# Designed miniproteins, single chains, continued (2), part 20

Each design is a single chain, and the fold is of that chain. pLDDT is the mean over its residues in the fold that is shown.

## One batch from the design tools (miniprotein)

Design m4661
Fold by ESMFold2-Fast:
Structure m4661 (fold): chain A 101 residues (1-101)
Amino acid sequence: SEVDRFRAMLDRIRALLDRTLAEIQSLSPEEANARLLATLDEMIAIARETGGPLGAEVAAMIEATRARIEASPVKSRMEAEMTLGSLEVGLAALLVVEEKR
């Protein structure tokens, strides 16, 4: 089902998010910003590969976050971690909405 594809996509994105959070702990602020942008690009690719309306919605959410970071780069590792945490909350909220449809 489309919901099953959405859950599979979120599992892939969450795995990538967890790896990135662990990696950021050993990086400089500049490296953390670069890794954050790279992770957002990979998450967008996963969402686009999944396709469908739900994949498009997730891709748009992540693209909006990427655009904000590109316009105003994170200044610290903590800010990068907060950005990823905020994105995870947004993705979890989207899953709840889709499960109610």
Scores: mean pLDDT 81

Design m4662
Fold by ESMFold2-Fast:
Structure m4662 (fold): chain A 114 residues (1-114)
Amino acid sequence: MSEETKATIISYLNTAISYQKQGDYSGAAEDALKALLLLVKEVLNLNESQLTEFKLQLKDAILVLDEEVFNQFVNEIVKKTKNPAVVPILKGIYKSVLKQNAVPEFNEAIKLLS
């Protein structure tokens, strides 16, 4: 992963934390999603079509609102990327969708990327 891409991912996660602190869970989820898509694209070398497919799979995993189904998706992405930062980013997105505090997850993701 390039240092420029890493800095951009961390920037999106810091903005997601800011949105969380303001109670803007939708804004937090959106910026955390931008961070995740950049990370997955860089680590897996995905083209635009593959990135679009990933985004649809993530949306489906979240919209079921079943924590066990979502955790299975998280485990698959960790296995493919071998990047531990994907776990707290994915969990932070899920918590943001549920209007729960995801600041600890986003902070852990930043720590793992630093």
Scores: mean pLDDT 87

Design m4663
Fold by ESMFold2-Fast:
Structure m4663 (fold): chain A 62 residues (1-62)
Amino acid sequence: MELTEQGKKYFEQGKFDQALGYYDAALTRDPRNAEALLNLGRLFESLGHDYGARVARRLAEE
């Protein structure tokens, strides 16, 4: 299973730390992975990290 798909699974289970780890691993392999950046933005919104969410969403739009 792909790293972003694993991250989505953990996010759906409320395991945000694990989800973050998988999204970070995906971005380490491809820093311009828009899907990983978008999902990371959603994760930061769920955690209340407004700044991180805004940066991740903006990078996904590029």
Scores: mean pLDDT 74

Design m4664
Fold by ESMFold2-Fast:
Structure m4664 (fold): chain A 63 residues (1-63)
Amino acid sequence: LTAVAASAALGPDVRAALELLQKEYPEVRFEQLSPTRFRVEVPEELRDAVRAAVEAMGGRVED
C-alpha cells in the first residue's frame, strides 16, 4: 500500500507514525518515495493499523 501525507509539512509526522509501527511490528517495512509518499509493505492484518496511524497524522492510504 502507499501512505500519502496531505502536504510535505506533514510528511515527517506520517514517517514518524510508520517508524513507531515498525518498532512494534518488525514485519512492517516502508520506503519514502517523495516528501508526501511512502510505500508500505505490511501483513494484511496490520493494514488497518497502518491506515489509522497515517490518517491520524493527516494522511491517507492507497491500496
Scores: mean pLDDT 81

Design m4665
Fold by ESMFold2-Fast:
Structure m4665 (fold): chain A 68 residues (1-68)
Amino acid sequence: SPSLREVLEALAREAAASPEGAARVRAGIYDTVRATADKYNPSASEEEIEATAEFLFAMLERVAAALA
């Protein structure tokens, strides 16, 4: 199985490769943040979920830039 680092690097490359790739990766991050909020903080607002997902996506874009 790939390491977590290898998975994150693959996601970073996919996000950087095309607008469609970026959209898929962003959607996956939103789904993960939403599922996590539902389990650990069910009172989280949609704004809080969106802000968290966008923060994580921005971090992933920084990883992609570092791999360039």
Scores: mean pLDDT 83

Design m4666
Fold by ESMFold2-Fast:
Structure m4666 (fold): chain A 61 residues (1-61)
Amino acid sequence: SKEEELKKALEWVKRQIERAKTLPDPELGEAVALLAAATIAQSSPDKEVREEILKYAEELL
C-alpha cells in the first residue's frame, strides 16, 4: 500500500541520514544525507510520497 511504501521509505531515509551524520565532515554529511533523501524520493512514482519523504528529511536536518 501507499502507506507501507511511505513508512519503509521514511525508515530508510532516517537510517541514511543518521549514517551520514557519522561522517567527520559535517558539510559532507549534510550533502550525503540530502542526496540519500532525494534518491529515495525519486525512486517513488507517487508525488505525495516524494513530497513527504523530502519534508521528513528537511525536519531531520
Scores: mean pLDDT 79

Design m4667
Fold by ESMFold2-Fast:
Structure m4667 (fold): chain A 63 residues (1-63)
Amino acid sequence: MNITHEEIREIVAKYGGFIVGESENSAVVHIPEQNLDAVQEALEAKGAKVERIGESLLYVSFE
C-alpha cells in the first residue's frame, strides 16, 4: 500500500503529534511518548517503514 505525506500527517495529528521535517519519501515526526507504539503500528499497517530515532521522534520512510 502506498502511504502518502497527507496520510502520515493525518495519523500523526490524530495522536497529538506534528511533522518535524519531510522529504520526497520520508518524514520525521514528533509524537507524545505514550502514543509512539500506536502511531508506529498505524503507519506500518499502511505500508510505511518506521524507526524510533528519539524519545518522541519517529523516522518514517515509504515507497
Scores: mean pLDDT 81

Design m4668
Fold by ESMFold2-Fast:
Structure m4668 (fold): chain A 86 residues (1-86)
Amino acid sequence: LREKLERFVRELAKELGLSEKEAVLAAILALQNPPSEAAKLLRELGIDISEKQVSELRRRVLEFARENNASMADVLSELEELLEEL
């Protein structure tokens, strides 16, 4: 799971023009908040991401979870650990 998640995060960061740490934080907030609130929180942290991009990010993270037979809680836990390592 971790290796696949790291690769997934790297691709997201590249597509969104974010650092890996910013991409991890964006994914965490997108999973825990409605898209509009997540986008607002990210903007307050200096991360430039639209509500539409947050919605797409959330959908892609949920797809990743399904493809890897992981719960949202499992993915969120791994993202939080990855954030501490970055």
Scores: mean pLDDT 81

Design m4669
Fold by ESMFold2-Fast:
Structure m4669 (fold): chain A 78 residues (1-78)
Amino acid sequence: EVDRLVEEARQRIDAAYEYGLKTKNVELAKELADGIIEDFRRRLKELGVDDATIDSLVAELRKYAEEQLKKVEEEIKK
């Protein structure tokens, strides 16, 4: 279940940054990604996942979102 939620969150982050690239609105993409990560945190807490594990997975998703952001920023500058 947790692995499924991680994969769903990654896919939603990808879609948010794809939308940001199409609209050239990086700020909106960041806001959408932040919302996705907060939704992910809430869903893990509802499943009874411990706070340390939630914090670790959220940190991984934030790093992933930062990598997607850098890719979009580079494409927009071209």
Scores: mean pLDDT 81

Design m4670
Fold by ESMFold2-Fast:
Structure m4670 (fold): chain A 73 residues (1-73)
Amino acid sequence: MTKELNDELSLKVQELADRGQQLIAQGQPQAAIDYVESEGKKLAEEFSKKDEEIAKQAEFATRRLVELTRQQS
Protein backbone atom coordinates (compact mmCIF):
# COMPACT_ATOMS: atom_id res chain seq x y z
CA MET A 1 0.00 0.00 0.00
CA THR A 2 1.43 3.38 -0.97
CA LYS A 3 0.68 6.67 0.78
CA GLU A 4 0.06 8.44 -2.54
CA LEU A 5 -2.65 5.99 -3.62
CA ASN A 6 -4.28 6.10 -0.17
CA ASP A 7 -4.31 9.92 -0.21
CA GLU A 8 -5.76 9.97 -3.75
CA LEU A 9 -8.47 7.43 -2.82
CA SER A 10 -9.40 9.42 0.32
CA LEU A 11 -9.68 12.66 -1.66
CA LYS A 12 -11.80 11.10 -4.42
CA VAL A 13 -14.12 9.37 -1.91
CA GLN A 14 -14.55 12.71 -0.11
CA GLU A 15 -15.40 14.41 -3.41
CA LEU A 16 -18.08 11.76 -4.10
CA ALA A 17 -19.47 12.25 -0.57
CA ASP A 18 -19.59 16.05 -0.99
CA ARG A 19 -21.42 15.79 -4.32
CA GLY A 20 -23.87 13.25 -2.88
CA GLN A 21 -24.63 15.59 0.03
CA GLN A 22 -25.22 18.48 -2.38
CA LEU A 23 -27.73 16.40 -4.37
CA ILE A 24 -29.56 15.38 -1.17
CA ALA A 25 -29.66 19.04 -0.06
CA GLN A 26 -31.19 19.94 -3.45
CA GLY A 27 -33.99 17.40 -2.89
CA GLN A 28 -32.57 14.77 -5.26
CA PRO A 29 -31.82 11.76 -2.99
CA GLN A 30 -32.23 9.17 -5.77
CA ALA A 31 -29.84 11.13 -8.02
CA ALA A 32 -27.36 11.24 -5.10
CA ILE A 33 -27.56 7.44 -4.68
CA ASP A 34 -27.23 6.84 -8.44
CA TYR A 35 -24.28 9.25 -8.69
CA VAL A 36 -22.35 7.77 -5.76
CA GLU A 37 -22.98 4.20 -6.96
CA SER A 38 -21.95 4.82 -10.60
CA GLU A 39 -18.93 7.03 -9.81
CA GLY A 40 -17.92 4.70 -6.99
CA LYS A 41 -17.81 1.74 -9.40
CA LYS A 42 -15.66 3.77 -11.81
CA LEU A 43 -13.31 4.75 -8.98
CA ALA A 44 -12.93 1.12 -7.84
CA GLU A 45 -12.18 0.06 -11.44
CA GLU A 46 -9.57 2.83 -11.75
CA PHE A 47 -7.74 1.67 -8.62
CA SER A 48 -7.97 -2.02 -9.62
CA LYS A 49 -5.47 -1.22 -12.40
CA LYS A 50 -3.01 0.29 -9.90
CA ASP A 51 -3.04 -1.98 -6.85
CA GLU A 52 -5.27 -4.90 -5.85
CA GLU A 53 -5.26 -4.04 -2.12
CA ILE A 54 -6.17 -0.38 -2.75
CA ALA A 55 -8.86 -1.55 -5.18
CA LYS A 56 -10.47 -3.55 -2.36
CA GLN A 57 -10.37 -0.49 -0.11
CA ALA A 58 -11.97 1.60 -2.88
CA GLU A 59 -14.77 -0.98 -3.30
CA PHE A 60 -15.37 -1.05 0.47
CA ALA A 61 -15.32 2.76 0.85
CA THR A 62 -17.67 3.39 -2.10
CA ARG A 63 -20.08 0.66 -0.93
CA ARG A 64 -20.22 2.24 2.55
CA LEU A 65 -20.77 5.67 0.99
CA VAL A 66 -23.75 4.33 -1.01
CA GLU A 67 -25.23 2.84 2.20
CA LEU A 68 -24.73 6.13 4.06
CA THR A 69 -26.29 8.11 1.19
CA ARG A 70 -29.36 5.85 1.23
CA GLN A 71 -29.68 6.29 5.01
CA GLN A 72 -29.50 10.10 4.72
CA SER A 73 -32.07 10.27 1.91
Scores: mean pLDDT 78

Design m4671
Fold by ESMFold2-Fast:
Structure m4671 (fold): chain A 65 residues (1-65)
Amino acid sequence: GEAAARAAGEAAKSRGGSEAGAESVAQGLLDMGGTDAQMRAGAEAALKAPSGSQAGAAVLSHAGA
């Protein structure tokens, strides 16, 4: 839950807006028990966000609900 969401948000901040960032977020959420929907939404938000900060915030909201 919360720990997974925070870790995914941090990963997105460092790699936001990139395919590698999206992949890292998706894998992290999957490994930490995120749902398939959270994984897909988080990865998509990270990839589409125009900045690392926005990517981090978007991933955190999708992973943490």
Scores: mean pLDDT 60

Design m4672
Fold by ESMFold2-Fast:
Structure m4672 (fold): chain A 88 residues (1-88)
Amino acid sequence: SLPLPSDEEIDALRDKAIEAIENMELEPEEKEFLLRAVELMAEAYRAKVEKREELVKKLEELLKELQKNSDDKEKSKKLLEEIEELLK
């Protein structure tokens, strides 16, 4: 198993996700929602395992809502893949 990511690694992954979101043609409300999800994910990674699992579950629910409401399925899928990778 890989060691738990450091704060610097979490920040790098967050920045990568933010860059991906900013490069997508989404409605402003959808971008704001995704950026909030990324922030919550970064907090989840910094929390202890029990709190992390709860936050991850909440993030997955938020991502499913985004997926249902997104007009750009391919860009939404790419964001979901980036977020899923960050949650592993």
Scores: mean pLDDT 65

Design m4673
Fold by ESMFold2-Fast:
Structure m4673 (fold): chain A 70 residues (1-70)
Amino acid sequence: SPEELLARMEELARRIQDPNASLEEVRKAFEELEKLYEELKKHIDQLTPRQLAVASILLAEAWLRLKLRE
């Protein structure tokens, strides 16, 4: 369900925010997050505007965190 996809994205975002995570772990988690976001977009008609906004923010914050560590 879209709710389960969003929950998995939130878990991955928390892992990416861990200061003890290695760059490789962050990169891997980000790749998984991108795949979940693409899957979530296939259900866009079932998403509330708030759910879509949260997913987009999680992806953007994860991307920024990865780039700051590169």
Scores: mean pLDDT 83

Design m4674
Fold by ESMFold2-Fast:
Structure m4674 (fold): chain A 85 residues (1-85)
Amino acid sequence: MEEEIERLEEELRREQEELQEVGRKGDEEVKKLTEKRKELEKTGSEEEAEKAKKETQEALVRYSSEEAREMGEMIKALMDRKELE
């Protein structure tokens, strides 16, 4: 029982680290795409700016889905740990 709890606590730490890494990568990519869009808006290319906006939205959806998946795994680990307590 004790060893199982310790194992689940270690898994929870890894899941938390993975969730933080996904969030960090998502933030960095969205920031880069936002800066790219801002630069394209300055050059007056409306089509390129619209494409960059679409790419930003696609990145947001992708990272939101990834974060939801990691959050689900973390919640499951917490529930499994609680059952052993």
Scores: mean pLDDT 71

Design m4675
Fold by ESMFold2-Fast:
Structure m4675 (fold): chain A 94 residues (1-94)
Amino acid sequence: SVEEILKELEKLLKKAKEDGLDPLAINILERALKLMKYMKKNGVPESYIRELYEIAKEAYEKALKGASVETLIGLQLRVIGIEIDVELEIEKRK
């Protein structure tokens, strides 16, 4: 399941680059992929991975429709929020 989600996100990032999507959208997908790999390494609950994937997928779909910079920034902030929650989750396990 997690491995499948990771592969789908890698596929979305590849498509975003091939389709020449907004650099901010590509950056969101790259950041999400990096965070997802970090979550997997640290055994973070699958719920965080699924939430991150939904945000990444939304960024891809909205960028395809020519979403505004404000919309993409909002999605980037949501990824940053998950990054903070994940760091807190990892610290609780120490």
Scores: mean pLDDT 86

Design m4676
Fold by ESMFold2-Fast:
Structure m4676 (fold): chain A 69 residues (1-69)
Amino acid sequence: MDEAKKVLDDATNEANKVLTDSTNRSNDVAKSLGDDGKKRGDKIKGDGMVKSAFIKNDGDRKALELLKK
């Protein structure tokens, strides 16, 4: 059942990359543009968190399907 674990690990790694990339972009925008940058950065971070959660949930679902088959 390594396939289910690989799906979970891959989804977790992808979710973490999306979150890390969004956080880095948010921080760069905040540093460069002052108050406007903070607002834009908050949106980038928020979008990354939503996408990260979706990737993780999709990975969990796929792993459960592999465990049943």
Scores: mean pLDDT 78

Design m4677
Fold by ESMFold2-Fast:
Structure m4677 (fold): chain A 87 residues (1-87)
Amino acid sequence: SVEEEIAQLKREHARLTALVDARVAEARKLPPAERRRLLADTIAGLDAYIRELQDLLAKSKDERVKALLQEMIADLEARRAALEAER
């Protein structure tokens, strides 16, 4: 159902953003070279997830799912920009 799809997307988004936040916190404890490397890897992971959500958005026919995907993509793009500025 659409409700199950929305619930699954929200769960995966929460899990991934928590993982990103944890990796950023870990990166801030590292020496500069290791920090830049972990942040670059985290950004690459965000780029891959943004692409996956964009592909899902292009295939979606449900307006509620599209709205959620657009919101999630915007959030991830903002997070990516913040991390890019920090590295």
Scores: mean pLDDT 88

Design m4678
Fold by ESMFold2-Fast:
Structure m4678 (fold): chain A 72 residues (1-72)
Amino acid sequence: MEAVRAELRELARQLGYSDEEIDHLIATSDDAGLAFLRRVFAALLENGLEVEEPTLRAIADESGIPYAAPRP
């Protein structure tokens, strides 16, 4: 599991996310959520796309991912 978290952190950093945002997402996600998030981030990075927070939120919402986006 640590390897998945480390990969997720690296991918998200390359996409422009802060370490705190990434750590929060990891802490509030189940194994399935972590695997999904890693897939999404890897796909975005492979496509050469730099993602902002609003884009991540839209993807999560569309996919029904229960990430730790700030609650209103």
Scores: mean pLDDT 64

Design m4679
Fold by ESMFold2-Fast:
Structure m4679 (fold): chain A 101 residues (1-101)
Amino acid sequence: SDAGGLIEAMKNSKSKEALREALLKLAELLGLSEEQKKALLEIADFLIEKRGLPYGEAGEIISEIAIMIDKGESVETIVEYLKEKYGFSEEDLEEIKKILS
């Protein structure tokens, strides 16, 4: 699917620009609001700049968050998922929660 191709592009991103472009296209395809798009971009920046994740790993995480937002999952559900799957610290989870709120 178009969404699947964009998710794959995000997971294979080699630059911040490539990741941001694929993320914005995915968010547009999913019909996300401008506020939701801004939140996703801020989380991507947090994962790359403060957490130091490679672009592809950040892309995988942010694509999953975008899909959960599209499905109407609560901020609490998204944060719990990130804690269980990726082992984010309470400090990292609180920052992500703040961006999503």
Scores: mean pLDDT 88

Design m4680
Fold by ESMFold2-Fast:
Structure m4680 (fold): chain A 74 residues (1-74)
Amino acid sequence: SYAEKAAKAAREGNSWEAGFYLAQAAIDGNTQEAYDGLKAAEKAGRGFDAGLATIVEASLYGKGDQAGAAISGA
C-alpha cells in the first residue's frame, strides 16, 4: 500500500511525498517496491531532496547493498 503510494507520487513528480511513503514501505517490509519507487522518482523528477535522501539511505541501507549502491551514486 505505501509502496503503491510512493510509486504514484514518484510518477506525479512529488519526490518529497514519494520519499515519505518509501520510508513507510521500507519499515513495513516492502523495501524492494520502495526501491523501485525511488528509482522512478529519481528518473521522472528533479532528483533527491536532502530529507528524502537521508530517509531512503537510513531505510534501505539496512536492507541490502543494491540500495546502497544507488544512493552512493549521488
Scores: mean pLDDT 59

Design m4681
Fold by ESMFold2-Fast:
Structure m4681 (fold): chain A 70 residues (1-70)
Amino acid sequence: GMSPVYEKYYKEAEKRLKDMARALGLDPDDEAALRTVFETFVLPKDPSLDSEERKLKLKAFEEAFKKLFP
């Protein structure tokens, strides 16, 4: 199973990407739209997270894309 930290970031990743896409007037079910949101607004590192949490957050976003666009 997923670690608690990974599970948290995974669920936040999926929800946050779709919410940001909707806020920008993009289709939340369009892979290209969600990739644009991720690369432009989410990919920059959060300095409040340690290195392991940053890796888990990035991994969670990558896995969210694979789940949404298999």
Scores: mean pLDDT 69

Design m4682
Fold by ESMFold2-Fast:
Structure m4682 (fold): chain A 99 residues (1-99)
Amino acid sequence: NAAEEINQALLDAADSLEKAVEYEEKGDRVKAANYATSAGLLIAAADELARIYNVKPDPEVIDQAIERLKKAAERAKELGFDDLARVAENMIKQAEKIK
């Protein structure tokens, strides 16, 4: 079911970005970059699936994912991780278009 795959990709994208911020805070830049890259690919996959199959995600799932991305962006800004904050903000814009 494309809707279930979109929902899972949105949640996995949020998880990956949260881990990117966590690893950057720990000074593990390679893991942070890998998780940030995975997060971006997952949100792109969710967008492509939504467009190709003309299917919407569950509204509660996408709202939860966006809320988590906003918290990750705020945390990245507080820590001075401007590049991760920008990645999060771009992912939020992409998720808002999937609604």
Scores: mean pLDDT 90

Design m4683
Fold by ESMFold2-Fast:
Structure m4683 (fold): chain A 68 residues (1-68)
Amino acid sequence: DEVDWDLVREVLSPEAAELLRRTNELVRDGAPHEEVVRTVREFQSRFSPEELEELEARYRELRDKRLS
């Protein structure tokens, strides 16, 4: 599925949204798996488990609302 980067920016801080966008760009550009994993770990280290759960739930809610 294509990621709605406007929704990601709305749910996350601009810095966190930029980190996710960078990860997506690395995947799209065929970067080495190690580089992608490193970027994902940087994103995960910025948030508590509770914060990640809340952000995921909010993103899914907004996505589902738009997929009506």
Scores: mean pLDDT 69

Design m4684
Fold by ESMFold2-Fast:
Structure m4684 (fold): chain A 82 residues (1-82)
Amino acid sequence: MEKELLQKALDYLLQAMKALAEGDVKKAIEYAERALKLLDQVPGTERAKELIKKAIEALKKGDVMEAQRYLNEAIEELLKLL
């Protein structure tokens, strides 16, 4: 069950990155928030959740490049758990 939640959260973060590539910041925030909600059910994901929160804050401030950096870091953290 936890592995499925991690894979689904990872998929949402990848969808957020695609939305940013398409210029859809609003969609990217929605996907990042969905990933965050899934990770609330998985212990040991605190670092990934912190990075996703920082990415969402950066997107709300218009810092797309900073948000992409945080999302990539969160993806790397989740991949270490798979």
Scores: mean pLDDT 86

Design m4685
Fold by ESMFold2-Fast:
Structure m4685 (fold): chain A 63 residues (1-63)
Amino acid sequence: DEFEKLVKEIEELAKKLTIDEVNELLAKAMEEVHEKFGKSDKREEIDKFLAKKLLELLKEKLK
């Protein structure tokens, strides 16, 4: 499952950050989800996009 792989990679990268830093990146990712999907009920698409965006932000911060 691609989503499971994304979650595992997020967990590995998040271990290198404080909880406050992770929460800041999560908030930013959720803001982009809100802009793209609004009040959409497409939960699986939203979850995948959120995971991908959070992973991108984690990689950018840890580069």
Scores: mean pLDDT 79

Design m4686
Fold by ESMFold2-Fast:
Structure m4686 (fold): chain A 80 residues (1-80)
Amino acid sequence: SHMEKLREELRKLAEDYEKEMQNLIKEATEVGKKYREEADKSPNKKEIGQKAYEEISKLLSKVNDYGEKAREYRKLVEEL
């Protein structure tokens, strides 16, 4: 039925957002490693730490946004 198809499509959207979250978390981890290596080789540890914080915070903000969308789609599936 149309309702069953809609439920499947919403579930797939939730899964796609969940996958994107995992990709962003991996990216944030790699960014953290990169900045740690830069800090180890530099006297400007505080400046490097601030740049790391800003870049990682932006990535984690996207993770939170995608997580909220995934939860909304999951809720719609439960309400159908």
Scores: mean pLDDT 88

Design m4687
Fold by ESMFold2-Fast:
Structure m4687 (fold): chain A 63 residues (1-63)
Amino acid sequence: SPLTETAQVQQYVADRGRRLGLPTEDIRRVMLRVIELAEEGKSVEEIRREADKLLRELVEQQR
């Protein structure tokens, strides 16, 4: 279901964000964006791509 798929993306973001050493607040921001995109009716593929993009941008900002 879309809700299960959205929850899986949120779990992925939390796990990947922690492995990348991102602050909890930054991880939370990406997770909120995942929820917003799901509410807008974006596909899981689109949500995943945006989440990966945001995680990369946050890592670059920490350098």
Scores: mean pLDDT 83

Design m4688
Fold by ESMFold2-Fast:
Structure m4688 (fold): chain A 98 residues (1-98)
Amino acid sequence: DKEWEEERERLREFAERTPDPELRALLLEIADMSEEEYEERMEELAKKAHEAYRNKRPLPPEVQRLLEVQERMALLEGVATEEEVEANRKKLEELLKK
């Protein structure tokens, strides 16, 4: 209960912070789901992604959109993404120097 309510609140906070109206709408849609509905939806999307991967087909649009949401949420959180960007920047500088 508490963990799901905290996740829903986090999704609403990210929705408020994003300037992208489509991403905002998607985050709010997920935040309005019940815990059971969310679990069922995630399991369904995971199965579809696995089937696409196994059959060497492109990911279903709804799965691709969920991955975009997760990437945007990570970017809005900042810390881990900033460290990863900095590490990649240092690798590129070393490559370009030689």
Scores: mean pLDDT 63

Design m4689
Fold by ESMFold2-Fast:
Structure m4689 (fold): chain A 75 residues (1-75)
Amino acid sequence: AAAQQAAAERARRESTLRKVIENGADHVAELHARRDGLTPEEAERLRQEVLEKGMAKLPEALASIDDLDAELAAR
């Protein structure tokens, strides 16, 4: 059924966004470590903060994508 496909696609999008958030946290920590001369411990703390903030926004990001998909499907 279409509802099962929509649920599967949403699960795939969530998985993809989680990976993007993880990669983003790694990139931000590396960039700040290089720019600001952070210690490995400071870089890891920043990575965890960025990861936590990104994960906290995941439900909102998924809702925004669902709204965009609905708008595009109507066109």
Scores: mean pLDDT 76

Design m4690
Fold by ESMFold2-Fast:
Structure m4690 (fold): chain A 80 residues (1-80)
Amino acid sequence: SPLEEARREAEELTEQIREFISQNTDPSINLTAQVREISIGSTLVVAEQALRNGKLDTARALIEALRRDIEYTKEFLKSS
């Protein structure tokens, strides 16, 4: 499902963020990466809850927002 695919990508990104933080010494960049990790995790939880409650349109919008957050975070890690 689109949500399961987004979850797997989010989990992979979480591991990439943790590896990035372990190698990076800039505390402000590391804080931004951690805030992005929290944001992605929160959106995923709300999207799963929307699906469980049968709110399909809400779930679709949240999954799209999640995909955008994932892409933004990937670009941030590459540019930092």
Scores: mean pLDDT 82

Design m4691
Fold by ESMFold2-Fast:
Structure m4691 (fold): chain A 89 residues (1-89)
Amino acid sequence: EEIDKLIDEGAEKLQKELEKVLSPEYARSLALEVRNLIRGYVEAKKNGDEKRYEALKKAIDTFIESLKQLNPKAAELVKKIVEEVEKLV
């Protein structure tokens, strides 16, 4: 619940930041992808699925690197979501 709220609020901020350089539709799509990646990562960690956890962590890191090319602040927002979520899991 607290984790879901943190992910949703973070993704909303990410979408608004991305809308400065991308279409609203594309920004929404990328924000949804971030929500799905981080939720999957949290579930894998909680369930002790180490293989899935490591795969999703790598996918998140790759996504952050891609976002840096579009907007460094957007990449930093994703890093902050992951950091705050990791403190709760």
Scores: mean pLDDT 84

Design m4692
Fold by ESMFold2-Fast:
Structure m4692 (fold): chain A 62 residues (1-62)
Amino acid sequence: SMIENAIKLSLEAGADEEGIARALQSVGVPEDKAKEGAREAVELAKKGASAEETAREVASKI
């Protein structure tokens, strides 16, 4: 999935919430969904989820 890869690669690169939201928008996710997905991705990563686990979960909700 392009969405899953955008989240995973952004997290592995150390992107912040804004960086993840921009990456999601670059692969065609609407701004509101990209911001929500980026927020959830950052929250999951803070709880110790791997980039792969986080990307899979967030991509399934977008």
Scores: mean pLDDT 86

Design m4693
Fold by ESMFold2-Fast:
Structure m4693 (fold): chain A 94 residues (1-94)
Amino acid sequence: SVDEALARIRELLARLPSLSVAEAERALKQVMHLFLEMLSTAKTVEEAEALAREVLALLDEAIAAETDPQRRALLQGFRAAFEAFVARRLAEMR
């Protein structure tokens, strides 16, 4: 379910401060995979936008909580790539 995927994303992001950079990269890859599964349940562009906003909010919380400069840069880069991916995907759904 979408709620289960969001709970899993929140769990993965909460673990980031205790992970190596390589482990964090793998965790973010899992976040993207979970988001794609959530996105596949969206029947409208508006539903897809709402799901993307929920994940972006969780990423913003993770960035704000991150104290390691290297992991923070990784999170910021992932957020930018995620936002760009969402923008392109939503345009293709119209």
Scores: mean pLDDT 87

Design m4694
Fold by ESMFold2-Fast:
Structure m4694 (fold): chain A 73 residues (1-73)
Amino acid sequence: SSLLEQARAALEAGRASKNPDAAALFAASAYVTAKQLGDEALAAEAVRLLEELVPRLRSPTLREAVERMIAEA
């Protein structure tokens, strides 16, 4: 599978995850790959999911990392 297919699969796994921390890790993975490939639409979708997940995140360390990622987006 291409890196783009893997990034889209990661974003869908993030949307389907019942665990907000796991969802954020999938969305962050999709964001990083989308940025590396120059897919700004996919990167924007990943950031939108991360923004939705921030208030639900259980790990303070992960929340800080996600908030930094959103600020850099």
Scores: mean pLDDT 88

Design m4695
Fold by ESMFold2-Fast:
Structure m4695 (fold): chain A 71 residues (1-71)
Amino acid sequence: DEVVLSLEEAFEVLKEVAKKLNRTDILQKIEDAIKNNISREEAVKLIKEILQSMTDEEINLFIELLKKKAS
């Protein structure tokens, strides 16, 4: 169950990062993906694309929040 929730948790953490950093563009991409009911495969691709577009600081925050969620 924890493994099954990992992608949805990643989206939640990315939305939290976007809100904390006031990055509306990232938030919109995630919300649009959810609205369009994209596949899990497309969701993984989107997450990777978002991470590639983020700064090192933004990526570090995402990793920290993911670890905190996993705890």
Scores: mean pLDDT 74

Design m4696
Fold by ESMFold2-Fast:
Structure m4696 (fold): chain A 81 residues (1-81)
Amino acid sequence: MVLTQEEALKLVEVVKDPKNVARFVAGMLLTAETDGRLEIDEKTLDISAVLPDGTVITLLKGEELTEEEKKKVREIVKELL
């Protein structure tokens, strides 16, 4: 699923670990600068930056999220579908 910058901002607000927040924000800035896109895997909750040349950069793996964060991310993803 492709994320807009606004949708990605809703997801980053759920993330509590400052290191995970920093990686996510860096990916948002990278995709804005390069005209790339942000994607989330609806099953794994992995978040990736996809550059115009097709390069995929994993920003955050769903397995790095707490169970509480995963529940909130899944609810946001359902609202975006």
Scores: mean pLDDT 83

